# Designed miniproteins, single chains, continued (5): the designs that were tried, part 98

Each design is a single chain, and the fold is of that chain. pLDDT is the mean over its residues in the fold that is shown.

## One batch from the design tools (miniprotein)

Design m19410
Fold by ESMFold2-Fast:
Structure m19410 (fold): chain A 89 residues (1-89)
Amino acid sequence: DLEELKREIEEELKKLPEELRKEIAKIVLGLDDEEAKKMSPEELAEEIVRKAFEDPELVRKVASLTSKDSPELSDLLGRLLARSRRLRE
């Protein structure tokens, strides 16, 4: 379920250091530092799910960035990319 996967991604984002979450927002949305600081984990999870369909390369970049700090998030992002691939037919 895509909704359940989004919730799992949100929970893992909440566990990340603030600085790493900010870098993810900058990669996914092209935000500056001030805009990235305002992004909640819920909003960031929604945008990551959207980008998996629109620009999967950005989500792959995030998975690579988070692989050492959160292997769980990296795995969830890989599952999201596989799911979005299937749903796009």
Scores: mean pLDDT 81

Design m19411
Fold by ESMFold2-Fast:
Structure m19411 (fold): chain A 91 residues (1-91)
Amino acid sequence: MDEEIIETMLRLVREAQERYAGQDAVALVVLKDGEIVRAEVVVLDAESRKALIEEFRELHAQGYDVFAIGLAGGETLPEERVREIIEEHLK
């Protein structure tokens, strides 16, 4: 399961960097009882930032785990760094 979460996040971060270079984006994985129930890249503007914050609050209140990696426009994260972030959260 942990490796599936890591591989999913690595894919999303890569997609965000390739498709939305120069734009702010979030790679998002939502889990329920350790199972991935949602995985997507969200491009951020003023409206989507507010919506995403409210959505995270609702998901946490419902007992979901949310893994989110923010990417500022032009930011690049190495695969090893993404893996470290996820592994630190899974401790």
Scores: mean pLDDT 75

Design m19412
Fold by ESMFold2-Fast:
Structure m19412 (fold): chain A 94 residues (1-94)
Amino acid sequence: SKDEELRELLEEAKRRVEELLARHPRDSVAGVFLGELEELIEQIERGEPPDVAKVVAAYDSLIAYLEEHHADDPDVQAFVAGLREIRARLEELG
């Protein structure tokens, strides 16, 4: 269930980054985060145990980016609050 939960959370993060790219198609940084999230999802799909430290680092980078570049978007801020809660749970697991 932990690996399934992490996969679902990464897929939701990917979906949100895709929504940002649809609104900001020239955002190369969002494109990089999309690629990183896809690699983490592929690792889980291959049956590799998720590297909790790498997942936490990816979430930290995404949160920092969203807070810096999308501070005025209330939907993005709600998503960031959710990511912070997930990050706290990931630290308890690692």
Scores: mean pLDDT 72

Design m19413
Fold by ESMFold2-Fast:
Structure m19413 (fold): chain A 91 residues (1-91)
Amino acid sequence: ELEEAKRYAERVLEEATEHALKHTDSVARKLAILAAYEDARLKLEKAKSVEEVYNAAIDGLKDILKVTDDPEARAFIEEAIAELKARLESL
């Protein structure tokens, strides 16, 4: 289950990052989004429990949300956070 949780969380994080990048024209914001994504990805790889995986992904998505201005991209990221929180609460 740990490896399945990591694959799922990585996919969610990648999709959210792609949405943020697609709706961002600023080079500085794109670099900030990519930095937040890479930090979250590294934390996901080091996670030792399903709870740690979901918390790392949620924190990473929150960091991406802080540097994302587009309303549609922000809504997608907020939905992703809500889904991961629901999964975490069902553990």
Scores: mean pLDDT 84

Design m19414
Fold by ESMFold2-Fast:
Structure m19414 (fold): chain A 87 residues (1-87)
Amino acid sequence: SLEESYERVAETARELAKKGLISEEDAEEIVRLNRRGIELARKARTEKDPFEKEINEAMVLIIDGVLNITISSLPEEARKLLLEAYK
């Protein structure tokens, strides 16, 4: 589920920070972006207003792009674990 994916990504990011593989600031940013992406994806799926649905779908693509840029700046080991947590 989306909630389970969110929990796994958040836990993984925090564990990586504890191991010194990413900063605590990077972990918090990843958690924030992932939470926002899930919120927007949920709204895009459940929204009945066509205008709001289209906006939420567009915002999901923007958040996905920002997440990809953020994760791509991290060490390869951290990136692999974070991407696996989304599955």
Scores: mean pLDDT 79

Design m19415
Fold by ESMFold2-Fast:
Structure m19415 (fold): chain A 68 residues (1-68)
Amino acid sequence: KIADLVAELKQKLTSCTNVTPSQELQEAFKGLHPDALLQLGNQEEAAGNTEAACALYKLALQQAEALL
C-alpha cells in the first residue's frame, strides 16, 4: 500500500540532512516505482552511501505521494 510506503520513507528521512535529488537523478529514475527507489536507497545505505540513500528516499517519497 502506497500510504505504508510513504510512512516508511518519512521514517527513513528523519535521519537525513536536507537533501534535494539532482535533476539527473530525477530524470534517470523517472517512471520507476517508489518501492524500487526505496530498495535502491536501502542498498546505498547498506554500502555506507548515506547521502545517495537519502536522495533516493526523497525521490521515492515524491513519487509515492504523486500516487496518493
Scores: mean pLDDT 77

Design m19416
Fold by ESMFold2-Fast:
Structure m19416 (fold): chain A 111 residues (1-111)
Amino acid sequence: MKLAEEIREKGIKKLAELLKKLGLSEEEAEEIAKKVVDYAYNKDYSEARALIYETAVEKLGAPKEVADEMFKGVAYYATAALYAEKGDLESAKEYLELAEENFEKAEKLIE
């Protein structure tokens, strides 16, 4: 599996797990997570952010801080994949670590 694609799939899984913790079904969580990650990968960050807020805050009643950490995590996963595609593995690793930290913060806020 190519590293950039592995990073993308990991981002989708992590976001879907957080959405499931907020109350979405597995199918809905995976569908929304894929759309959000697709937006971020195309640098449509406004659309990615809007979909996260609409789902986590408006539909599921999560605090805005949860949505902010989810969005940062997704944006960092997209950035890590971009650096991996360029062969800059050091930058890819740093952004992947930032993405994981933001998703961990989101999970703590849900608890």
Scores: mean pLDDT 86

Design m19417
Fold by ESMFold2-Fast:
Structure m19417 (fold): chain A 89 residues (1-89)
Amino acid sequence: MEEEERKRREELIEGMKKAFAAKLYARKNAAAAGRAEEVEKKLAEEEKLLEELIKEGKLSDDIIEAIEEAKALPEEEYEKIIAEVEAAK
C-alpha cells in the first residue's frame, strides 16, 4: 500500500505548488484592482493558520516538506504553473 501513500504525497506537493501559484496570481490581480491591502491581510491570516497547524504537529513531515518546497519557488516558477493550469483549461 506504499503506492497509495506515494500518490497522495505527489498530489499534495503538486496541489501546494498550484495553491501558492494561485495565491501570487491573486495578489497581482488585487494590486492592479487597488485591493492589495485587503488581499495581503487575508493571505497573512491564512499563512498564520498554516504555521499554527505545523507548530501543533497536526501535519506530517511530508506535508511540511511539500509546503516548504512550494514556498521556496521563485515567482517565475509560480507564473509558469499558472500558465500551465490556464493552458490545460
Scores: mean pLDDT 67

Design m19418
Fold by ESMFold2-Fast:
Structure m19418 (fold): chain A 87 residues (1-87)
Amino acid sequence: SVEELVEELIEKVREVASLFSPETQQGINGFLELVESIEDPIEQVRTLLEFVESLLSREKDPELKKKLEEVLEEIKKALEELEKIEE
C-alpha cells in the first residue's frame, strides 16, 4: 500500500539518522514526525525527498553521503511511482 511505502521510507531515513550525532538525530526525528503529520502521501514523500536532498548537500562525510544517496534514490523511485498514479 501507499501508506506502507511511506512508512518504509521514513524508517530508512531513521536508520541513516542513527549514524549521525545525537543532536542531529533529534533534529531528523523531529522532522520525520512532521512528515508523518502530513495527510497526503505524495506530499509526505516530496517533503521527505527535499529534506534528504538538504542533508546530502550539507554532508561532508563520504560514508554518510553514500547512505543518504542510497535512501534518496529509493525516495525518488517511490515518488515517480506515486506520481504515475496521480496523473
Scores: mean pLDDT 81

Design m19419
Fold by ESMFold2-Fast:
Structure m19419 (fold): chain A 59 residues (1-59)
Amino acid sequence: MEKKAIAKKDLKSSHPAFLSLEKGDEVLVKKEHENGLVEAVLLKTGKEGYVGKSLLEEI
């Protein structure tokens, strides 16, 4: 299930599997996992990675 969401705050990640986000960044959520992580695409860069669902607001 794909849906758009916005980053609620800045998030810096040093791991390549995780997205680094700035507040207001738009992402496309591709898959939600049971542990509260989502697989998403950062639309401004096209980078795919994991992010915590609690850091996103659906639009």
Scores: mean pLDDT 78

Design m19420
Fold by ESMFold2-Fast:
Parts: sequence; structure tokens; C-alpha cells
Structure m19420 (fold): chain A 90 residues (1-90)
Amino acid sequence: SEAKRKIHDLWVKTHEEILKLLEEAESSKDKKEAIELLDKAIEKVKETTEQVKEIAEKYKMPKEELDSAVDTLNSIKQTLEDKRKKVLEA
């Protein structure tokens, strides 16, 4: 599927960027810097989710496949939001 290929390529690139931001946030000794890095990672997940929806609409991807991809991205976003909350509460 063309849609699956484009979503996969987009996710590989985005995943690498998110992992780098997460590693920098976890290594940061400055709470404010860690929060700013986590906010950037959360924003990248949100942007990727919208791009995935656009690809799915353009290539008429089955709803079940789109829902699965969006659910995965929402789980990643929730994990990052939970990490952000723990940094704030520390």
C-alpha cells in the first residue's frame, strides 16, 4: 500500500527526532530545558498524527488501519505527557 509506505517513511524520520529529544530531556539537569524538549517531542507526535490523517485520506486508507496508526501515535503522546508530568512534579 502506498499509504502504508508513506506513513512508515514519515514515522521512521519522526521517531528518530522524538528519540533524540527524549534522550536530551532525560539527560538534562535543567527542569525547564527538559520540559521544553518534551513539549517539542509532543508537538512532533501531534504534527505526525495530522500528516498520517492527510496521507490516509489522500490514498483512501481503510478506517481500521488509520485508527490503529492514530491509536499508536496517541499512546506515544500520552507516554511523553506522563514523562513531562513527572518532571514537573520532581
Scores: mean pLDDT 87

Design m19421
Fold by ESMFold2-Fast:
Structure m19421 (fold): chain A 87 residues (1-87)
Amino acid sequence: SSAEQRRQVRALRDLLLREAELLRESDPEMAAVLEGIARILDEGLARGLSVAELIARLEAFRAGHTLSPRQARAVDDVLALLREIAA
């Protein structure tokens, strides 16, 4: 259901923000990437966007940034989770 999908996206946003907080001192660049993803999810939730629209925005974020392999994997893992939520 739409409500279940929104609940799962909120849980993912909260997880990303917790991980970013833990990495803030040791890996500030990764923390910034995770905060950027969380911001996309938060804005999308506030605007009532579909999971498909969130996927499109995150794919645009991935394409528009030069990311390290670890940072790219973090974005790709979130994309995989969003695709599972959409299914």
Scores: mean pLDDT 89

Design m19422
Fold by ESMFold2-Fast:
Structure m19422 (fold): chain A 92 residues (1-92)
Amino acid sequence: SAAAEQKKKQEEVFEKLIEEYKKFLEEVEALEKAGIDPVEVIAKKGGISLESAKLGLEFIKEVVEIYENTDDIEEMIKKVLALQKEVAEKSE
């Protein structure tokens, strides 16, 4: 029962995060449609490199794709954690 409650809370937190990521991607799409490079906007506002901004945007896109194409929350979490590790290794 404690494990079931923890799983439900984890699912709710993950779903909320995905909704925030989807909203961010809608803003990115609006910039692209306006002829603005979203990577440059993210880098400038965040005070980060273009490479870091691109990796961050690609990460968010892949997380949303994992969510839309995976029915099992445990598999979603596993794939997202694997992606986080891959992005961290590319940031060296």
Scores: mean pLDDT 78

Design m19423
Fold by ESMFold2-Fast:
Structure m19423 (fold): chain A 55 residues (1-55)
Amino acid sequence: SPEAIEAERRELMARVNALVDEAERNGVSFDELDARIQEEVARGRERLEAIRAEA
């Protein structure tokens, strides 16, 4: 459903924002932060594809 897709996108953005906040607090390098963001985006894409396949 469109609502499920929007909820998943919002959750993904919240996860990315949390990673940025954690990196700023802990002094994580940009390269490490970028790698973590890419992993979350890849997982989010798989979840969104699964939701679309069920529609």
Scores: mean pLDDT 80

Design m19424
Fold by ESMFold2-Fast:
Structure m19424 (fold): chain A 113 residues (1-113)
Amino acid sequence: MEEELEKELEEIKKILEEISKEEGPISEELFEKLVESSIKLGEIIENTPKEELDEVLEKIEEAILEPLKKLKPEKQELVLELLENTIITSLTDEEKKEKVREFFEELREELEE
């Protein structure tokens, strides 16, 4: 499980780096790759025990915060909205959904600096 999380976080970091290099809108190929990785991340969170959710979310923040800071504000919000909505859609537990919403709210506050 840890290796699967690390692998998906590495893939998301790579996708975000490629998005940061594009001058125009996010390409359809990169958008599709981001959706696929977001779905897998959502499945990992769904299968994570509630007691371990805070640790998983902390690892996600550590992996994506710096790559997100390199994106233009328009692309940051689009990426955050896609990640949040895709992950939440993968969850069945209301407590986990609320934790994920709080996580993305805090992440947006960090990016507004």
Scores: mean pLDDT 82

Design m19425
Fold by ESMFold2-Fast:
Structure m19425 (fold): chain A 118 residues (1-118)
Amino acid sequence: DMEELEKLLEELEKLGEQLRNAKTVEEVREILRRMAEVLRKIAEIVGSEEAKKYVDQALELLEKGEDLFDAMVYMNEAVREIVKKLVEQGNYELAYKVAKAVFGSEENAEKLIKSITK
């Protein structure tokens, strides 16, 4: 529901800030794992099957101790699919909030939304 989604967005923003301040590979891996769990819950609420698939792939890579870069690529694809689904539903405000929470940049969030709406 919308109340649960707002709480998940707050957690996602906090995790995004922690990721930008992480100093070790182990810290990055744990933060990415938590971000993936939050993104999966958001994907379930917004009804994005494609986002859930990308998140599940990222979680599998993180669990196996695989390359963090590949896990981040799948997480970025999950975010793109969530944003796309929200845009399709006419929910531009939530789409912007999701993008900003993950990327931490208004410019990058705006660019993602524009790429989907063009």
Scores: mean pLDDT 81

Design m19426
Fold by ESMFold2-Fast:
Structure m19426 (fold): chain A 79 residues (1-79)
Amino acid sequence: VDELTDAAVAAVDAGNAEKVRQYLEQIVEAAPEHGYDAVLAALTRVGDAVLARWPTDPELAQQVGKALEEAGARLRALR
């Protein structure tokens, strides 16, 4: 999960919303293997990267923010 999280953060920094969405889906799919808390921490780290990008790229931040909300809702449904 850490490798996927690092890749997702790098994609945010690169401004690639589509890659971020793909990595977020892979992170959520990893929840049965890595556990709820590890995946929640991964989503939180990606969210922090998005917030840091908001002043520079608000369109990217909005697109990834929505994907994060969807990923978080899916993760919460697993509990």
Scores: mean pLDDT 76

Design m19427
Fold by ESMFold2-Fast:
Structure m19427 (fold): chain A 80 residues (1-80)
Amino acid sequence: SILEELEKEIERLRKIAAELRASPDPRDRALGELVEEEVRELEEILKKAKEENLSDEEIRELRTEVSQKTYERLRELLAA
């Protein structure tokens, strides 16, 4: 199901964020913080999807919005 896919994505991203945050490189740690922000936003979508019984399409649209925000944050981080 889309909820199971989202839960698996959150778990994978949490692992990536933890590995990046453990890095001695401050750039990796900054990227890890950005990934943690994405995880928090995806967890909010998951909670809303379960509480409001959102459709697969609504969940996909919200996930796309988070992807776009993450992309913008990454672009800003790389430009700094």
Scores: mean pLDDT 87

Design m19428
Fold by ESMFold2-Fast:
Structure m19428 (fold): chain A 69 residues (1-69)
Amino acid sequence: MYSSEILKEEEKDGIKYLEFEITLSVLDNKTYKVKIKFNTVDEYNEAMAKVIEKIDKGEGEEFEVELFK
C-alpha cells in the first residue's frame, strides 16, 4: 500500500505543480520522489495512475508526469 507526503506545491500560469514522496509499506521502507503537473482532477488521477504503474514496475527513483488539457 502507498502513502504520500507533500514536499512542494506550486502554481504558475494556471498550472498546478505538485512534488511529493511516496513511501511503500513499512516492510519495504522504499521511498520514491514524484513530480506532477496538472490543471484538472482528471489529469491528476491519470498522472497518479501512471506513477503507480512505474513504481510497480521498479522504474527508477524519480518520476515526472506532465498532463495538460
Scores: mean pLDDT 63

Design m19429
Fold by ESMFold2-Fast:
Structure m19429 (fold): chain A 65 residues (1-65)
Amino acid sequence: SAAAEAARRAAREAGLQKHVDYLQEKGILTEEDLERLRRAVEALENPTDSGKITTFKKGKKKIKK
């Protein structure tokens, strides 16, 4: 099941991008919707951290704004 989920993620990313592009061209999907979808897809791609989702590191913070 975990392996199937990984495969679904890859297919979803490729398939989602194709669908989003098509819908955006038709004017059905707005830029805001596209950004939300992109964030969701990116978040799904980062669950390989020991089962816990951690995108940022406290040891490597950018101070320069």
Scores: mean pLDDT 58

Design m19430
Fold by ESMFold2-Fast:
Structure m19430 (fold): chain A 94 residues (1-94)
Amino acid sequence: MDEIKEENKRYEEIKAKLTPRSRKLVEQLKSLGLSERNIYLIIDYLMKEFGLSVEEALELIYAIQTGDKEKVEELKDKLTPWQYKAILKAIEKR
């Protein structure tokens, strides 16, 4: 029960860091079938594992979900094959 309060606090911290542009990306991801909770879990994972900002994490999730080939290829050049595969797996399993 106490763990739920800590999780909610973390989600509120992430929400507080959102710009209007980042909020639009969250709404677009929700329209693609991702739950708000899942979006914030993936953002938190990307921030902790890869040192990404909230905005960078959202842009990465959105590019993968929409199949933006140019952005995906840009990200593949920046990420290791393992990192890219881990991100895909986190998105696809939720």
Scores: mean pLDDT 71

Design m19431
Fold by ESMFold2-Fast:
Structure m19431 (fold): chain A 78 residues (1-78)
Amino acid sequence: SMEEIKKKIEEYVKEKIEKGIKPSVEEVLVELNLPKKYKELVEKIIEEEVKKSKKELKEGEVFEEGIELLVEGVEKVF
C-alpha cells in the first residue's frame, strides 16, 4: 500500500529527471492522483532523486545568494 505509493512516486520522479526536468510536488500529486497528505513524502523523494541524478536540470537552480557569493570573487579579480 504505502510502499507501492512510494515506488510509484520514485519511478515518476526518476523518469522526469532523466528527461532533464525537476517535477514540482503539486505536479506529482496531480499526475499520480495522490491526496495532499503525501506532499511531504513526494517532496522528500524529489530531493533524494535530484541529489542522485547529478544532471543539469532546467528548473534545478543553485540558490541565487550562493551563486552571487561565488561570482563576487571572480568579479573582484576583473
Scores: mean pLDDT 67

Design m19432
Fold by ESMFold2-Fast:
Structure m19432 (fold): chain A 83 residues (1-83)
Amino acid sequence: STITQQGIRHIDGGRQSVIGTADTGSIDDAERELRRRDQISQDNVDRVFRIDPDGGRRVRRHRDLRTRQAQDHLNRVRLRRQT
């Protein structure tokens, strides 16, 4: 609805960078994409686990390794920005 649309506009990429620091948009965009990707992957893993637990376990292990590496990289960049 209108309130939700205003929220989406607020986090709509480049406009956030104009309001805050120059690095804000780049870091937020990368983190936002990672979160959305992780959400989709988690939903798929849960669905596979319901049908084939062994297959779901293999997919989850692979996803966790990749997501952990990407999240660690973003956390290190964020720490430098906040200091």
Scores: mean pLDDT 49

Design m19433
Fold by ESMFold2-Fast:
Structure m19433 (fold): chain A 68 residues (1-68)
Amino acid sequence: SKEEEELAKELKEKFGLSEGEANNAALSVLRAKEFENKELAAENLYKGAVEKFKNEELGKFLREKVLS
């Protein structure tokens, strides 16, 4: 989707993610928005991103995108 493409572009530009990493993260955000417990989904995405990338700001950014 266009939203997924724009988010992936932003992730590449702001956090230096590879094409695959950015695409996977963008898709994960859009999928998390569809969960009934969106706050729990956002928190899980934050924790996973911090663990994988060791980047708190990336984790916070992804959580905020789910909750917006």
Scores: mean pLDDT 86

Design m19434
Fold by ESMFold2-Fast:
Structure m19434 (fold): chain A 108 residues (1-108)
Amino acid sequence: SLFEELEEVRKELLEFKKSEKFKELSEETQLVVEMLILIIDYILDKKLTSIDYKTFKELAKKVFPEDDPNLDELIETVFRAIDKDGDGKITVEELIEFSKQLLESLLS
């Protein structure tokens, strides 16, 4: 059921990305949403229960079209925000919770 919840969160993020509200967000917040979608896609495709920081960073870099001087700081900040237990891994449960909280915050 965790993968079913993750698939539902993915659908909600994709629908949100098509909304007018998404277009009104800062570029940084838009990039966070795009990073979440890409990371969820990777986890679902590979049927993983968690990913480490190295994998997260390589996937997140694909969202940025050019080398941004703040790219590494943003990626690390997002990873730390999701990794609530600080073990250096993001679990499917942590990813679901973070994504739901982000969507609730962005939808008011």
Scores: mean pLDDT 82

Design m19435
Fold by ESMFold2-Fast:
Structure m19435 (fold): chain A 60 residues (1-60)
Amino acid sequence: GVSKSLVEKAAELAGVPVSKLEDAVVAYLLGRTEHLPEHLRVVAEHLVRQDLEGLKEALA
């Protein structure tokens, strides 16, 4: 599972609503990534790994 606090920080960094990112994380965990935009897939991957520093680098 991913903490709500971490999802909120990642959503702010990615410039997307928290609800949209939560949906992306769920889709990533279920292996249903075909309908995810590439940038949301990258964010979801880093969130599942709890890698906030890597996420900041990926979005820079």
Scores: mean pLDDT 75

Design m19436
Fold by ESMFold2-Fast:
Structure m19436 (fold): chain A 65 residues (1-65)
Amino acid sequence: SMTSDNQMRTQMQDYSSQVSRQIQPLRDQVIANPNDQVIRQQYNNQFDQAGQDIQRRNDDIQASV
């Protein structure tokens, strides 16, 4: 139903927002220290993992319907 679709989308967006907020301090550090390759590598690694976590969560939510 449309209600179930909306709930699923809300759950996906809430999770994505939560993950984005958790990596935002690291992104801010990259912006503040553009020449720091260590911070940039840490951000890139967490960004990649966050993307995979969001994808797995979305797959789980879709599988539960």
Scores: mean pLDDT 76

Design m19437
Fold by ESMFold2-Fast:
Structure m19437 (fold): chain A 70 residues (1-70)
Amino acid sequence: SMEGKIIEALSKVQEAAFKALAEGKSPEEVIEAGRQAGKEFLDESDLSPEERKRVEEAIDRLLASLRATL
């Protein structure tokens, strides 16, 4: 499902960001780790253009929220 794909992508982004944070990396490096994980998910997933856009928008919203908190 679309919801399942979004949840999986957001979980991977969040896991990568929190791992970087736990390693004492800077806010910029934390956001970059999350962004890279999101890109990896998109590159490895056979998504339609509509699905890709919705997942990308969800990732961008999560990264913006994380940036505002750091």
Scores: mean pLDDT 86

Design m19438
Fold by ESMFold2-Fast:
Structure m19438 (fold): chain A 58 residues (1-58)
Amino acid sequence: MGLSPLATAAGATGWESRKVASGDIEAARKVYENAEKGGLPQMVGAGRAALETAEAAS
């Protein structure tokens, strides 16, 4: 597989992980959705964990 989708997902995750740290549920949701669209199981797990953490914080 090519590395372009992974690089794109990593870039988006870096930006949105900063928002998730501030308790932004929408940013956490975007991380999860982006990971799902990228088809990367490791990123899906990370995105889901971030979303669950943000939801628990709300």
Scores: mean pLDDT 58

Design m19439
Fold by ESMFold2-Fast:
Structure m19439 (fold): chain A 98 residues (1-98)
Amino acid sequence: MLVEEARELLEKIREGEPIAAPVLRFVMEELRRTDPKAAEELAEEVEKRLKEDPSLLEVIREGERKEKEIVERIKKENPEAPDEELLELVKKELEEAA
């Protein structure tokens, strides 16, 4: 579930662990459609974390362009797939690219 994925990302951000920026953005965009409150909470936590550690912003920026390409490609290849499946496909693509 996307809410559980968002919670896991929030925990990683709070612990100062690096996160895959593409995964974060995909989860946030899908949450804005299905659960705007959870998306807002995730965005606020990311913003707070970036104020504490500005170096995370570079990690996010590096992944942002690649994220848009991956998300758009996967959605085009899987137009009928539900948001949860798309998120898993994006994660798999990012893990294989690492």
Scores: mean pLDDT 65

Design m19440
Fold by ESMFold2-Fast:
Structure m19440 (fold): chain A 60 residues (1-60)
Amino acid sequence: MLSPEELIERNRRAVEEGERQLAADKAAGKLTGWQYLILEAVLEAARGTVELMEERLKKR
């Protein structure tokens, strides 16, 4: 079973990879404006979730 710390770290890395991939796909012209907006919003929500998880873990 993953520890809370391992789960948070894994999710952080996934968000960072997603942000890099989104930037690369946008630069390569692979995404429409609508697709970019949806994916950017999803990544922003995921990053916010990771930050909340880190804040909760910090208090334990």
Scores: mean pLDDT 78

Design m19441
Fold by ESMFold2-Fast:
Structure m19441 (fold): chain A 63 residues (1-63)
Amino acid sequence: SLEEEIKELENKVVELQKKITDLYRKALADPEKRDEYVEQINKAIDEAVEARRKIMELREKLK
């Protein structure tokens, strides 16, 4: 169902937010690998933005 798909995407966003927080912590702990972690953070942010976009589109279909 659309509701189940929205819930899966919401869960994915939560998981990506946790990943971003963890990567940010790692970037602070290891300055030598900072650029690698920042790149991974940016990719995770892009994935979260795309997932949020899909949530909005699916919610519009439920109206």
Scores: mean pLDDT 85

Design m19442
Fold by ESMFold2-Fast:
Structure m19442 (fold): chain A 96 residues (1-96)
Amino acid sequence: LGISEEDRKVLKEILEKAKDMTYRQMLEELLKISDESIDKLVEHYNLDVSRLSKAGKRLAIVLVELYGLEKGQAEVDKLIEDFNKKGLEALDRKIE
């Protein structure tokens, strides 16, 4: 991956703690990663991000890293659906 060492370190720390964090807490940490690094990760995984905000792109990368492409994309779709139904409250849960 052609991302900075600083951004790689932040991502690694998030992935190690992801199952102990809510989506909101993960997003707060993910906002420390540069948009340039996020865009490179999106290209690397060939993610469809056409409907995703900057926040959504960041959460999608974590879910794909944890679950792989197919299951990660399904978890992203579920999170988007929950967000459309519950708003920001959808972010106040942990990954299961």
Scores: mean pLDDT 80

Design m19443
Fold by ESMFold2-Fast:
Structure m19443 (fold): chain A 87 residues (1-87)
Amino acid sequence: SEEQKEIINLIDEIYEIVKPFLTPEERAELDRLYEEAKQAVEKGDFDKALEIIKRILDKAVPRLTPEQQKKVAEIYKKILDIVDKVK
């Protein structure tokens, strides 16, 4: 659906903000979680997708500046709003 594509694009935005601030080991773990989140969205399993996105944020947010944390939180809120519309 268009909503699934939009959620995947928003996940991509979070990943692009986060990945430059990670170690190689953190990046490998985040790449795995990112792929799992996208697969969950593609299957329509939005609850699983949100759980995985939350895990990505829990790992990544402490590495970010306050401005980047705010930007990521805004993108996550957009994902939540789309999921609420398709449930």
Scores: mean pLDDT 82

